# Ledger of designs, part 4: designed miniproteins, single chains, continued (5)

Each design is a single chain, and the fold is of that chain. pLDDT is the mean over its residues in the fold that is shown.

## One batch from the design tools (miniprotein)

Design m16115
Fold by ESMFold2-Fast:
Structure m16115 (fold): chain A 87 residues (1-87)
Amino acid sequence: SVSEEALRKAENAARYRTLEALKGALRAILRALEAGHVESAAEALELLIEAGFTDVRPALERLRAGDVEGARAELERRLAEIEEKII
């Protein structure tokens, strides 16, 4: 499911700590949010923050405040920034 994919991709990013794994996790989390799986998306973001990807914290805070659209926009901005820099 989209929920299971988001959690798996976040666990992968936490394990390998690469920008490629992070991009995969962000894409999967965005798909989970589009499908309405807010709690799974929040759990995936928590895993990323615990692994040191603290830049996604504003998106998690927006989800906890009920601002799903704001969280999605924040994650889309972050993903685009990472993709543009091709680090």
Scores: mean pLDDT 86

Design m16116
Fold by ESMFold2-Fast:
Structure m16116 (fold): chain A 67 residues (1-67)
Amino acid sequence: MTLKEAVKREAGVELTDEQADEIERLAVHLLTKEGLSPEEALIRALMEVTGLTREQAEAVYAAMKAS
C-alpha cells in the first residue's frame, strides 16, 4: 500500500504527488535530524503537511505497516 492509498483509505483525503513527496522528505528530516522514531516521524509529517489529526495519522501508519 502506498502513502497516497493509505491516506485515502484511512482519512478520505487524496494526496497530490507533491504532498506525498513533502511528507516523505519531512519524515526523513525528522528521523535523521531530530532523532524521532520512524513511526513518530511519519505521524508528525502527515499532521504537518495534510492537517490530519494525530488519530488519523496513526491509522495511516498502521495501515501502511499492515501492508
Scores: mean pLDDT 83

Design m16117
Fold by ESMFold2-Fast:
Structure m16117 (fold): chain A 64 residues (1-64)
Amino acid sequence: FEVGDIVQAVRDYVAQLPGELTLKKGEEVIVLEVLNEEWVEVQSLETGEVGIVPKEYLKVIKKG
């Protein structure tokens, strides 16, 4: 994962803590920051909301 990549949720993710982003399967987001090996900060292309999501829930569909 790299900043500017467009990634898609492979399954639903429900935010567990403030600062996390809830995603529905198939939702597309852009990577803003790679925080560590497990987490990325993303922005929803549909809602504009920003939050962190586990990388495991995402797949890259377009390189930035």
Scores: mean pLDDT 80

Design m16118
Fold by ESMFold2-Fast:
Structure m16118 (fold): chain A 83 residues (1-83)
Amino acid sequence: KAEELFKKGAELLNEGRFEEAVKLYKEAIEIEETAERLTGLGLALYLLEKYEEAVKYFERALELDPNNEAAKRLLEEAKKKLA
């Protein structure tokens, strides 16, 4: 269930439906929190220009998996938008 929601969220993200992607990613995370799902949510928030919120989720993803390269890269990009 969580993985299906995450996959659908990624499809919506690719379609530019960022608000809907955020909703599905949050639902997936409520079922099971993973670094990949937190990174997906952060990316959707970043694309909505919600940079401070995106930073929080990327930092949380790195708490769960410090080696997540996507979360590291996206955290740097989000922080640049806030500087």
Scores: mean pLDDT 88

Design m16120
Fold by ESMFold2-Fast:
Structure m16120 (fold): chain A 118 residues (1-118)
Amino acid sequence: MKITIRAPVHPALIPELQAYAKEKGITLDAVPSPVSREAAEAVARVVKTLIDKLAKGVYDPEEILKTIVEEAEREGLEVVRADYQKLDANKWVVAVTLRDRRDGREVGPIVVTIEKEP
């Protein structure tokens, strides 16, 4: 399994999150995002929870989507859009677009790509 998370991450948190993902065998494509400190910390906690689920072998797109939505809402982030798409027989993409409820600013999408190696 090849698993990639693309997420909006405050530059100060990128080294911490990349180290955490690498330790768990997950590829993190951290997109530098100048969000508020509170939004940045909230997204980091969502991403860490997602890494933990994926590291435990939870690869069902619906369960991944549910995990991101529930954790984002718990962290005070609004889910603007949530979907998953099968790209081919071996590849799935889950995407969740978030907004910070505190200031109404869009945070950007968390995108999870799951690929079965041949």
Scores: mean pLDDT 82

Design m16121
Fold by ESMFold2-Fast:
Structure m16121 (fold): chain A 55 residues (1-55)
Amino acid sequence: SLEEKIERILKSARKVLESGDPVQLRVAVHELEEFLKEYPNPELEELLEELRSLL
């Protein structure tokens, strides 16, 4: 389901945030940008901005 997919994205992104690895951060930003093109979501857009702030 879409909700389960969003939950998986949030969980993965939080792990990337904790790692602080620039390569993982760039990949996560790109994947989240692509997902948001199909499924706009304010919570995920806020998360994207948080990920971008660490690059």
Scores: mean pLDDT 81

Design m16122
Fold by ESMFold2-Fast:
Structure m16122 (fold): chain A 59 residues (1-59)
Amino acid sequence: MKEAVEEIKKLAKEGKLEEAKKVFESMKEKDEEHYQALIDGYRENGKIREAEKIEKEWK
């Protein structure tokens, strides 16, 4: 769990959003830290619409 959060953050910081999303989608159990890391990564890379969709999925 913790390693996946760090991996998502690292990939997003490097602009590898598709890889970050794959890590996120491979998670059997997703918690708020995983959702937040992915949302923040998309927002930071200017993918505001995608970040909004992820946030809505999180509900």
Scores: mean pLDDT 77

Design m16123
Fold by ESMFold2-Fast:
Structure m16123 (fold): chain A 56 residues (1-56)
Amino acid sequence: VDELVEELARALGTSVENARAAVALALEDPELMLSLIRRYAGEEAARLLEEAVRAA
C-alpha cells in the first residue's frame, strides 16, 4: 500500500499524507473519488488510486 500511495502522491503532485487521505475517501465512495481524480489528475492517477484502494 505504501508504495502505491507514494506513486499516487507523485501523480497527484501532492504529499503522501494527502494521497493517503484520498485513498481513505475512495474507500468510503470509490466512484466519486475515482471520477474526481480522473478529471483533475488524469486516468493514470485514477488507475493508481484504484490499485491503492484494492490493496488496502
Scores: mean pLDDT 79

Design m16125
Fold by ESMFold2-Fast:
Structure m16125 (fold): chain A 88 residues (1-88)
Amino acid sequence: MEAELREAEERVRALIDALVAQLRAQGVAEADVERVRRLLEEAARLAIEALRAEAAGDLETAARLAAEAEALVEEAVRLAKEALAKAA
């Protein structure tokens, strides 16, 4: 699981970087880009923590952390959509 979690962290970071680059390419303001990045980075941290809790057998903590990560992703998507509409 250690190598798998490391690979997942690298892939998520690459996806965040790609999304941020796309937002910048669409003319989104840097302040909005950084807000989206911070939300996605926090969501990624919670998601990895949820996977570690699941591996340890702490299903209640895993479910809670996964739900928090999902809420942050939803917020990031909403902000990205608003920022894209504002940039258009």
Scores: mean pLDDT 84

Design m16126
Fold by ESMFold2-Fast:
Structure m16126 (fold): chain A 67 residues (1-67)
Amino acid sequence: PPVTLTLEVVEPDGSRRRVTLTADSLAAALQALRDALAARGLELEEATVEQVSDTEFRGTARTRAAA
């Protein structure tokens, strides 16, 4: 079954946004996040993810400008 990942994303300037991703796996959801960030000149610095259910994950992600 598809999984849903909800993240509080902290941008380099300290601003925060909530992002919800749905994918076939947690790895696919995280890859989609990395791809979206890369398109904006950002990269994922750190992510803390916890499992809420078999199909739901929540966490926080910190980003940085691509070096």
Scores: mean pLDDT 82

Design m16127
Fold by ESMFold2-Fast:
Structure m16127 (fold): chain A 64 residues (1-64)
Amino acid sequence: SELNKKLEELRKEHDELVARAATLFRQEKQNAGSAEAAELSPEGRAVVRRLGETIHEIDELEAK
């Protein structure tokens, strides 16, 4: 069904965003020299925002 296909695509996007966020956070920590000084890049902030959106969309589709 279209709903199952969309759910699968969102889950795949979510997994890819999680991996990307982990990579970007690791890079930011290395650049800052400490976790307290680390700030998310514009790309990192965009990834985190989209990650939240995919979680919300998955929850809505699963509730149906």
Scores: mean pLDDT 75

Design m16128
Fold by ESMFold2-Fast:
Structure m16128 (fold): chain A 67 residues (1-67)
Amino acid sequence: SEDAHRSGEAAARMGAAGDAAGAASGGYQTFLVADTEEHHEAGLKAAEAGARGDAKEAAQWGRLAFE
């Protein structure tokens, strides 16, 4: 969905900037609004990585949510 795309893009951007908390928030939002299992999984993984402080990993999963 467009909402999942925007949230995934935000997670990727924030994670790439080193903002793990921002990436986690974006990933969680993607998890909530995803239309597909693939985007749902990517959002959840971004949220989990960001919650652990792994901004790089969160950015990678956020990117998959809008590709």
Scores: mean pLDDT 81

Design m16129
Fold by ESMFold2-Fast:
Structure m16129 (fold): chain A 60 residues (1-60)
Amino acid sequence: MVGIYEVVKDQPQLLPTMLELKKGDIVEVLRVVNENFVLARNLKTGEVGYVGASALRQIE
């Protein structure tokens, strides 16, 4: 579901299309790709990329 999410575990940038995220970062989910991945914007950096859905918890 689209919305504002908190990062609950670190995510390394394994591919150039993925975001590098640290626990406590806030992202805006723009699109749900599948059960495992979303497309999101890091609100701190403004970068857009793919994020593992298991790393996120919806807050808004």
Scores: mean pLDDT 83

Design m16130
Fold by ESMFold2-Fast:
Order: C-alpha cells, then sequence, then structure tokens
Structure m16130 (fold): chain A 63 residues (1-63)
C-alpha cells in the first residue's frame, strides 16, 4: 500500500509539473489539495531518484 500510495503521489506531481512547468512546494500542494509537508517529502524522494531537480529559486522541475 505505501509503495502504491507513493507511486500515485509521484504521478500526480509529475502531471502538475508537465502541465504548469516549474512549481514551488506551495503551488504543487495547492494544485493537488495536499499538505506542503507531504509534497516536500515526496519531492525530496523524487529528487533522490533523479526524477525532478530543485532550482536555485526553490521551485522543482522535471529532470
Amino acid sequence: SRELERAELQRRILEVLLERGPQSVAEIAEALGLSPATVSRTLREMEREGIVVRLPDGRYALA
């Protein structure tokens, strides 16, 4: 269940970034109706996996 939940969160974040381009944690959280803490944690996991990159201004983009 945790792996499926993580995969679904990652997919939803990827869709936001594909649609809107680089986004902050707050913008992604608002778009998905999730807490900033949940989004931040998932984005850090995705960054470690090489799926996203954190920009100097704090926004995240597709790698």
Scores: mean pLDDT 85

Design m16131
Fold by ESMFold2-Fast:
Structure m16131 (fold): chain A 120 residues (1-120)
Amino acid sequence: PMTKPMEPPPPTYGLPHPALSPEKRVEILKALLEEDPNSAMAWNNLGNALKDLNRLNEAVEAYKKALELAPNYAIAWNNLGNALKDLNRLNEAVEAYKKALELNPNYAEAWNNLGLALKE
């Protein structure tokens, strides 16, 4: 049967849109990281997509890669803390939130997350 090939979707310029499915975001981000493995923002966004898929250990690894490239990335420290908390690795989550707060003392989400992690 001669089926016309499905036209590829238009190229996504830059990082994948957050409204795309987590599976599609992982696909696009892995392709971007094969071309440029030194993008801390792409590693952080890969961690977010993996966390949305409940692939928490892989999300932690992606956030750690972002932080190897950009240790001053306060958002990635907070995101690492969230993934570690979801894994019940509470002491490591607390340390990640503290790092986010050392870098940005006005990070309200990280203050709230630290308080919740300390209650357990």
Scores: mean pLDDT 84

Design m16132
Fold by ESMFold2-Fast:
Structure m16132 (fold): chain A 94 residues (1-94)
Amino acid sequence: EKAEKLLEEFSEAADRLDEAALAGNVPQMEEAGKRLVETAKELSKLPLTPEQAARAIGHVLRLVGVAIEAEMQGRTDVAELVRKTALEAAKALS
């Protein structure tokens, strides 16, 4: 199923963004973020089941949590980039 493959790619991109954010690796965050948004746009073209849509939104909410944690640690640039990327992915899924 194309949707399952894209959900796996979306999950992997979210994981990479989370890891890059923890490391403070801005170039890697930008690469992972671009992949996340591109995958979200492809997912938006497919008829997702409610379960599949919930999984995609779950990853977006997880990234919002990553941004909040980074902000609490004083890592403002990291927090802003993750927040912006999560919002762009959420908007693409809508």
Scores: mean pLDDT 87

Design m16133
Fold by ESMFold2-Fast:
Structure m16133 (fold): chain A 114 residues (1-114)
Amino acid sequence: DKEEKEKKLKEKQRELVEQALRALERIERVEEEAKNSPDKVKNPTTGELHPIVTHLVGVKLREIGEFEQLYLKALQEFKDDKEISEKLKKFASEVAKLMSRRDIEGLKKLLEEI
């Protein structure tokens, strides 16, 4: 059903933008913590103290990994529908571009257009 596929696509598009916004919020929070305590930061999951560079890299890699995993899972769900897959790829590319620029307002506008 075309209607059900388009509905599912919109759900995946929303999930991608929401994950991107959460990722940027978490990264910015850790960077602000680092600015106020430059020597070491506490890992919020493990409670360990790490050099700021190591901790920031770890957070960024994890958040990017979560976004990539969500995107790849969505692609797998639409693998047999070339039209839907192409729309998802173009949308995810735009989300990734806005993430790389830290364009929070752009991401919020994309979410409103879904």
Scores: mean pLDDT 79

Design m16134
Fold by ESMFold2-Fast:
Structure m16134 (fold): chain A 97 residues (1-97)
Amino acid sequence: MSKEELEIESLIALAKMALSLGSPTALKVAEEAAKLAEKAGDLKGLAEAYLVLGEYYYKQGDKEKAIEYYEKAVELAEKAGDEELKARAEKNLEKAK
């Protein structure tokens, strides 16, 4: 694994933990993970970060933003060939509708 991929995975894990605790830190960490994943061309990392962003906005009551991030996560997961990640994103998208 590259240093960049490890950093992206670590930020995603931190964002998921912050999200589960209701911490506002989840947004900032997920946005940083997305930025690094985009620079690295890490489609899987970007999809995971967008899933966290979608979940954050869903919990805030912003269903419109949640749907946007979930749809983008589905697209990125499909491009990455990650069937499990795509299924997770689709499940969250269905719940947000």
Scores: mean pLDDT 86

Design m16135
Fold by ESMFold2-Fast:
Structure m16135 (fold): chain A 62 residues (1-62)
Amino acid sequence: MEEEKKKLIEEAIRYFAESGLYYMSGESYRIAGDEEKAEEYFRKGEEYDEKGRKLLEEAKKL
């Protein structure tokens, strides 16, 4: 139980780190005036954030 819970949390942290990087990249492109690339990176950030949240919901059940 504890090892499974830890694995899910660690995997979620990895997805959240990736999501954060995508959000920072999106913000950087927005500031630079590349609105199209900014939107693409924000969308990827949302995808990875959602993946992390799903893993935490599974961990919460353990």
Scores: mean pLDDT 86

Design m16136
Fold by ESMFold2-Fast:
Structure m16136 (fold): chain A 100 residues (1-100)
Amino acid sequence: SHLQEELREVWREFGSIVEEIIRKSDASTGAELLELMGEIQRRVDFILEHGSEEQLREAIRLFKEAVRRLKEAKSVEEAKEILEELLRRLDELVRQTEEE
C-alpha cells in the first residue's frame, strides 16, 4: 500500500532524528529515549499490519507533526516530551483499531 510505504518512510526520518538526539544525550536520557522508540516501533508495526487507510493517514500525520516539532526542539527534555506525546496519541490510535 502507498500509505504503508509513506508511514515506513516518515518512521525512518523520525528515527534518524531521534538517533541524532540520543547521540547528544546523557546515558540515562538516551536509555529513556531508546525505550520510548521501542514502544513507538511496536505501535507502528501494529498500525502497518492492522490499520485502516484512515488510521494509516492519521499515523503519517502524527509522525510528520512529531518530525517538525523535533526539528524545532531546543533541548533533549523537549524531545522526550514530543516522543511521550506521540506515543500517547499512537496508543489511542491503536486502541481505536482494537475497538477498546
Scores: mean pLDDT 86

Design m16137
Fold by ESMFold2-Fast:
Structure m16137 (fold): chain A 81 residues (1-81)
Amino acid sequence: MSKEEIEAEIVLSLARMSAAVNKLIAERSEDPKEVAEAYEKAAEAYREAARKARELGAEEIAREAEELAEEYRKKAEEARK
């Protein structure tokens, strides 16, 4: 594994930790706005991870992060209904 791949994996792992915290906030919240904001924060963490992974040339990791970002963006939209 290259240094760039290791760095991309670390960035994605940090995004996963951030998303896990925000998912717990969303699952425990009684306020639909707070739920939506938590999922938006998770989506943004993954979007930032995807951007950094692409800069590092780790396209597979970037794709995975993009898919996770889209998943959480959709959850945020559903929570606003």
Scores: mean pLDDT 84

Design m16138
Fold by ESMFold2-Fast:
Structure m16138 (fold): chain A 56 residues (1-56)
Amino acid sequence: MLAEKDGKTVELYPVRPGDTLASIARRYGRSVGALIRANKLTPPYRIHPGMLLEIP
């Protein structure tokens, strides 16, 4: 899914049950660290179903 942010179109991914940061990062060719930075995640870097993740 695409959305505009800071004048740029970014990919937004709706987290599904069973998804992990690692599996999402691999799917989009990104690092886990890139997803953490783009979404301002804090330790323990928890995600939940229905959360929209910005893919950088």
Scores: mean pLDDT 75

Design m16139
Fold by ESMFold2-Fast:
Structure m16139 (fold): chain A 55 residues (1-55)
Amino acid sequence: SPLEEELGLLLAQLGTVSPELAQQGVRLYQEAVEADTPEAYERAIREMRRLLAEG
C-alpha cells in the first residue's frame, strides 16, 4: 500500500541518521505492521517524520 511504502522509506531514512533513530524507527514500523490499520500507519509516519525533523 502507499502508506506502507512511505513508512518503509522513512524507516530507511531514520536508519541513515543514527543507530538510536534506527532502533526507534524499527519499533514504530513493527507497531504499525502489527496493528495493520491505515490509522496506525499514518500515526507511525507522523512520528517518524517528527523524529527526522528533530534529529
Scores: mean pLDDT 84

Design m16140
Fold by ESMFold2-Fast:
Structure m16140 (fold): chain A 75 residues (1-75)
Amino acid sequence: MVNSLEEAIEKARELAKKYGFPITLLAVADGKVVASETVNSEEDIDSKVTNLINKAKSNGYTFPFILIGFSYGRL
């Protein structure tokens, strides 16, 4: 789980390192997906994770979130 934007960015970098690009990131709260973003490159991580958290907040959710990543390119 992540408790801040900084932790979410760090977690996203670790997920991208593990699964590769493109990676789809899901923000989960109350057992449901509250936002999603796809990241195509390392240079997009900060902006896409910021957008992900802003979408979740716009949907009425706040930290903490569970951040889940998966890659379509390696299925």
Scores: mean pLDDT 80

Design m16141
Fold by ESMFold2-Fast:
Structure m16141 (fold): chain A 91 residues (1-91)
Amino acid sequence: EPLVLTPEEIRERLREEARRVLEEAERDEAARLLVEAAREAAETGDVDAAVERLLARLRELGLVDSVTPSQLQQLRLAVETLAEVLREEEK
């Protein structure tokens, strides 16, 4: 069991997770909103704005009432990684 992950290993795991979220978007409202935020980030290049709108929508729908700093960072990484995957598909 690795004590530390290399940046390459972290990136590969995030890409694998991004593909799972794309599959779950058909069944899960939160996953669908995450994919919509990633598409916005891919089109605008503004991950922070996309994450802010994602969190606002999740709160409005009652899916999330509070987010820790760690969860916020994980959401930013998920949106950024999904946006990269979507950009690769568009090419």
Scores: mean pLDDT 70

Design m16142
Fold by ESMFold2-Fast:
Structure m16142 (fold): chain A 59 residues (1-59)
Amino acid sequence: MEEALERMRERGKEYEKLLKEAGLDAKVEVERAGDTTLRVTVTVGDEKHTTLVDVLQAG
C-alpha cells in the first residue's frame, strides 16, 4: 500500500508539472482513502475532480 501511495504521488507531481508547463493552473493530490483505495484529486483552475483508484487495479 505505502509503495503504491508514494508511486501515485510521484506520478501526480509529474503530471502537475506537465499541466503547468502547458499553461494550466493545476494541482494533483493523492491520499489514502481505504485499505486498497487511493483518492486522487486533480484541480485545474477553479475546477476540482476527485477519483478513487483501486491499488490492485492501478497496476
Scores: mean pLDDT 76

Design m16143
Fold by ESMFold2-Fast:
Structure m16143 (fold): chain A 62 residues (1-62)
Amino acid sequence: PLTPEERRERAWKVMEELKKDPRVVKAYVAGWRLVIEVDSDDVSPIEAKVREAGVHPLIVKA
């Protein structure tokens, strides 16, 4: 289990890594949630990366 501070720090770190993925149009932290905008219908690889980091994503189609 992660502390709230560790979860927030990990969300920011995952956000920076996701920005390197060509399928990701935007990634940002809004309140308690990591928001990811993608231009692909297959979001499974992105979801896998976020789940591995233990953050709660909101994935939207750009």
Scores: mean pLDDT 72

Design m16144
Fold by ESMFold2-Fast:
Structure m16144 (fold): chain A 72 residues (1-72)
Amino acid sequence: MLTPTERRVLGTLALKGQASASEIAEAIGLSQSTVSRALRRLEARGLVSRDPATGLYSVTEAGLEALKAGPP
């Protein structure tokens, strides 16, 4: 299950298409370190992908499905 923080990060990223951790942190009012930890967990689960050339994150198909499922 997604935590509330992971869900906000994932939802914000889906709306932006792609974003850095700092852009997401600014958008949702959390610290960059909190957002970075959430992004690392989401990446480990295959729910987001990071472009190594730009450092930008984007939502995967699995991430969009997890977001649609809602909190149980």
Scores: mean pLDDT 80

Design m16146
Fold by ESMFold2-Fast:
Structure m16146 (fold): chain A 63 residues (1-63)
Amino acid sequence: MSKTQERIIETYIKLAKEKGEGPSTREIAEASGISVATLYRHFKSKLELGEAATEKVLEEKEA
């Protein structure tokens, strides 16, 4: 993954942990220091981003 994609995923996970729920694409973009348009250039949809973040969290918890 690019550094920007990693940052987006990490930001999503961090916000989800803090809130106990999935953050909005706007919240993720603002916290990552990018625009929502830039976020969508790296992930086709919020669903795709959420799936990538979920996979990352599940992989870490599986151990």
Scores: mean pLDDT 75

Design m16148
Fold by ESMFold2-Fast:
Structure m16148 (fold): chain A 80 residues (1-80)
Amino acid sequence: TAELIAQAEALEKEGLEKAKAGDYEGAARSFIEAGELYRQAGRLEKAAESYLLAALVYHEMGDKERALEAIRRANELRRE
């Protein structure tokens, strides 16, 4: 729905702003939430992109386990 997409876009923007500020935990959480909302809206490529942004942030934090989980979520959406 348009409402889910608008909220997902706001969360993506929030995640980017938090990442720039060095709030990696908050950035990753915002990207995961954006991905969930895009997934619910049927925007699977946008959902996968949001999960990959979360994975990148977790990787920068040295959190390999959460990075891999976010990558798995993205790949599940992009698999045929």
Scores: mean pLDDT 86

Design m16150
Fold by ESMFold2-Fast:
Structure m16150 (fold): chain A 59 residues (1-59)
Amino acid sequence: MEEELVELARKAAEGDEEALRRLEELSKQHPDVVARLVLTSEEARELFERASRERRRLE
């Protein structure tokens, strides 16, 4: 699960709308995993932040 979330965040940060939607779905189902990744990994935190900005831009 953690590897899948990081991979989806990377693709979403690059502008992949499908990856962004899947990331949102998994983040809602596994908020604890997302929180742990953001707190323990600088790379994951940066990817999630970039994915969040892409989401707002595509709306």
Scores: mean pLDDT 77

Design m16151
Fold by ESMFold2-Fast:
Structure m16151 (fold): chain A 85 residues (1-85)
Amino acid sequence: SLSADEQARFRAAIQRAIDAARAGRQSTTLTITFSDGGIAQISQRGDTIDITMYNMSQDQFDQATRIAQAIAARHGFTARAHHIP
């Protein structure tokens, strides 16, 4: 599973993507690396936050997806997660 620190960093990145969208900034890609070599790429377009996750276990992917969906929904966004094995 993701550590508490990794979860906090991931939440912060999702929030930054939402804040950028609200500020009318162009879509940017934020990249997070996890301790086991997993990578999450976060981008936004309109009301959608796209997250592509590489080299992550199914459990890590499911956990990160739930975190992203919860944060996005709170702010009126949709999180769309993609798992690349």
Scores: mean pLDDT 84

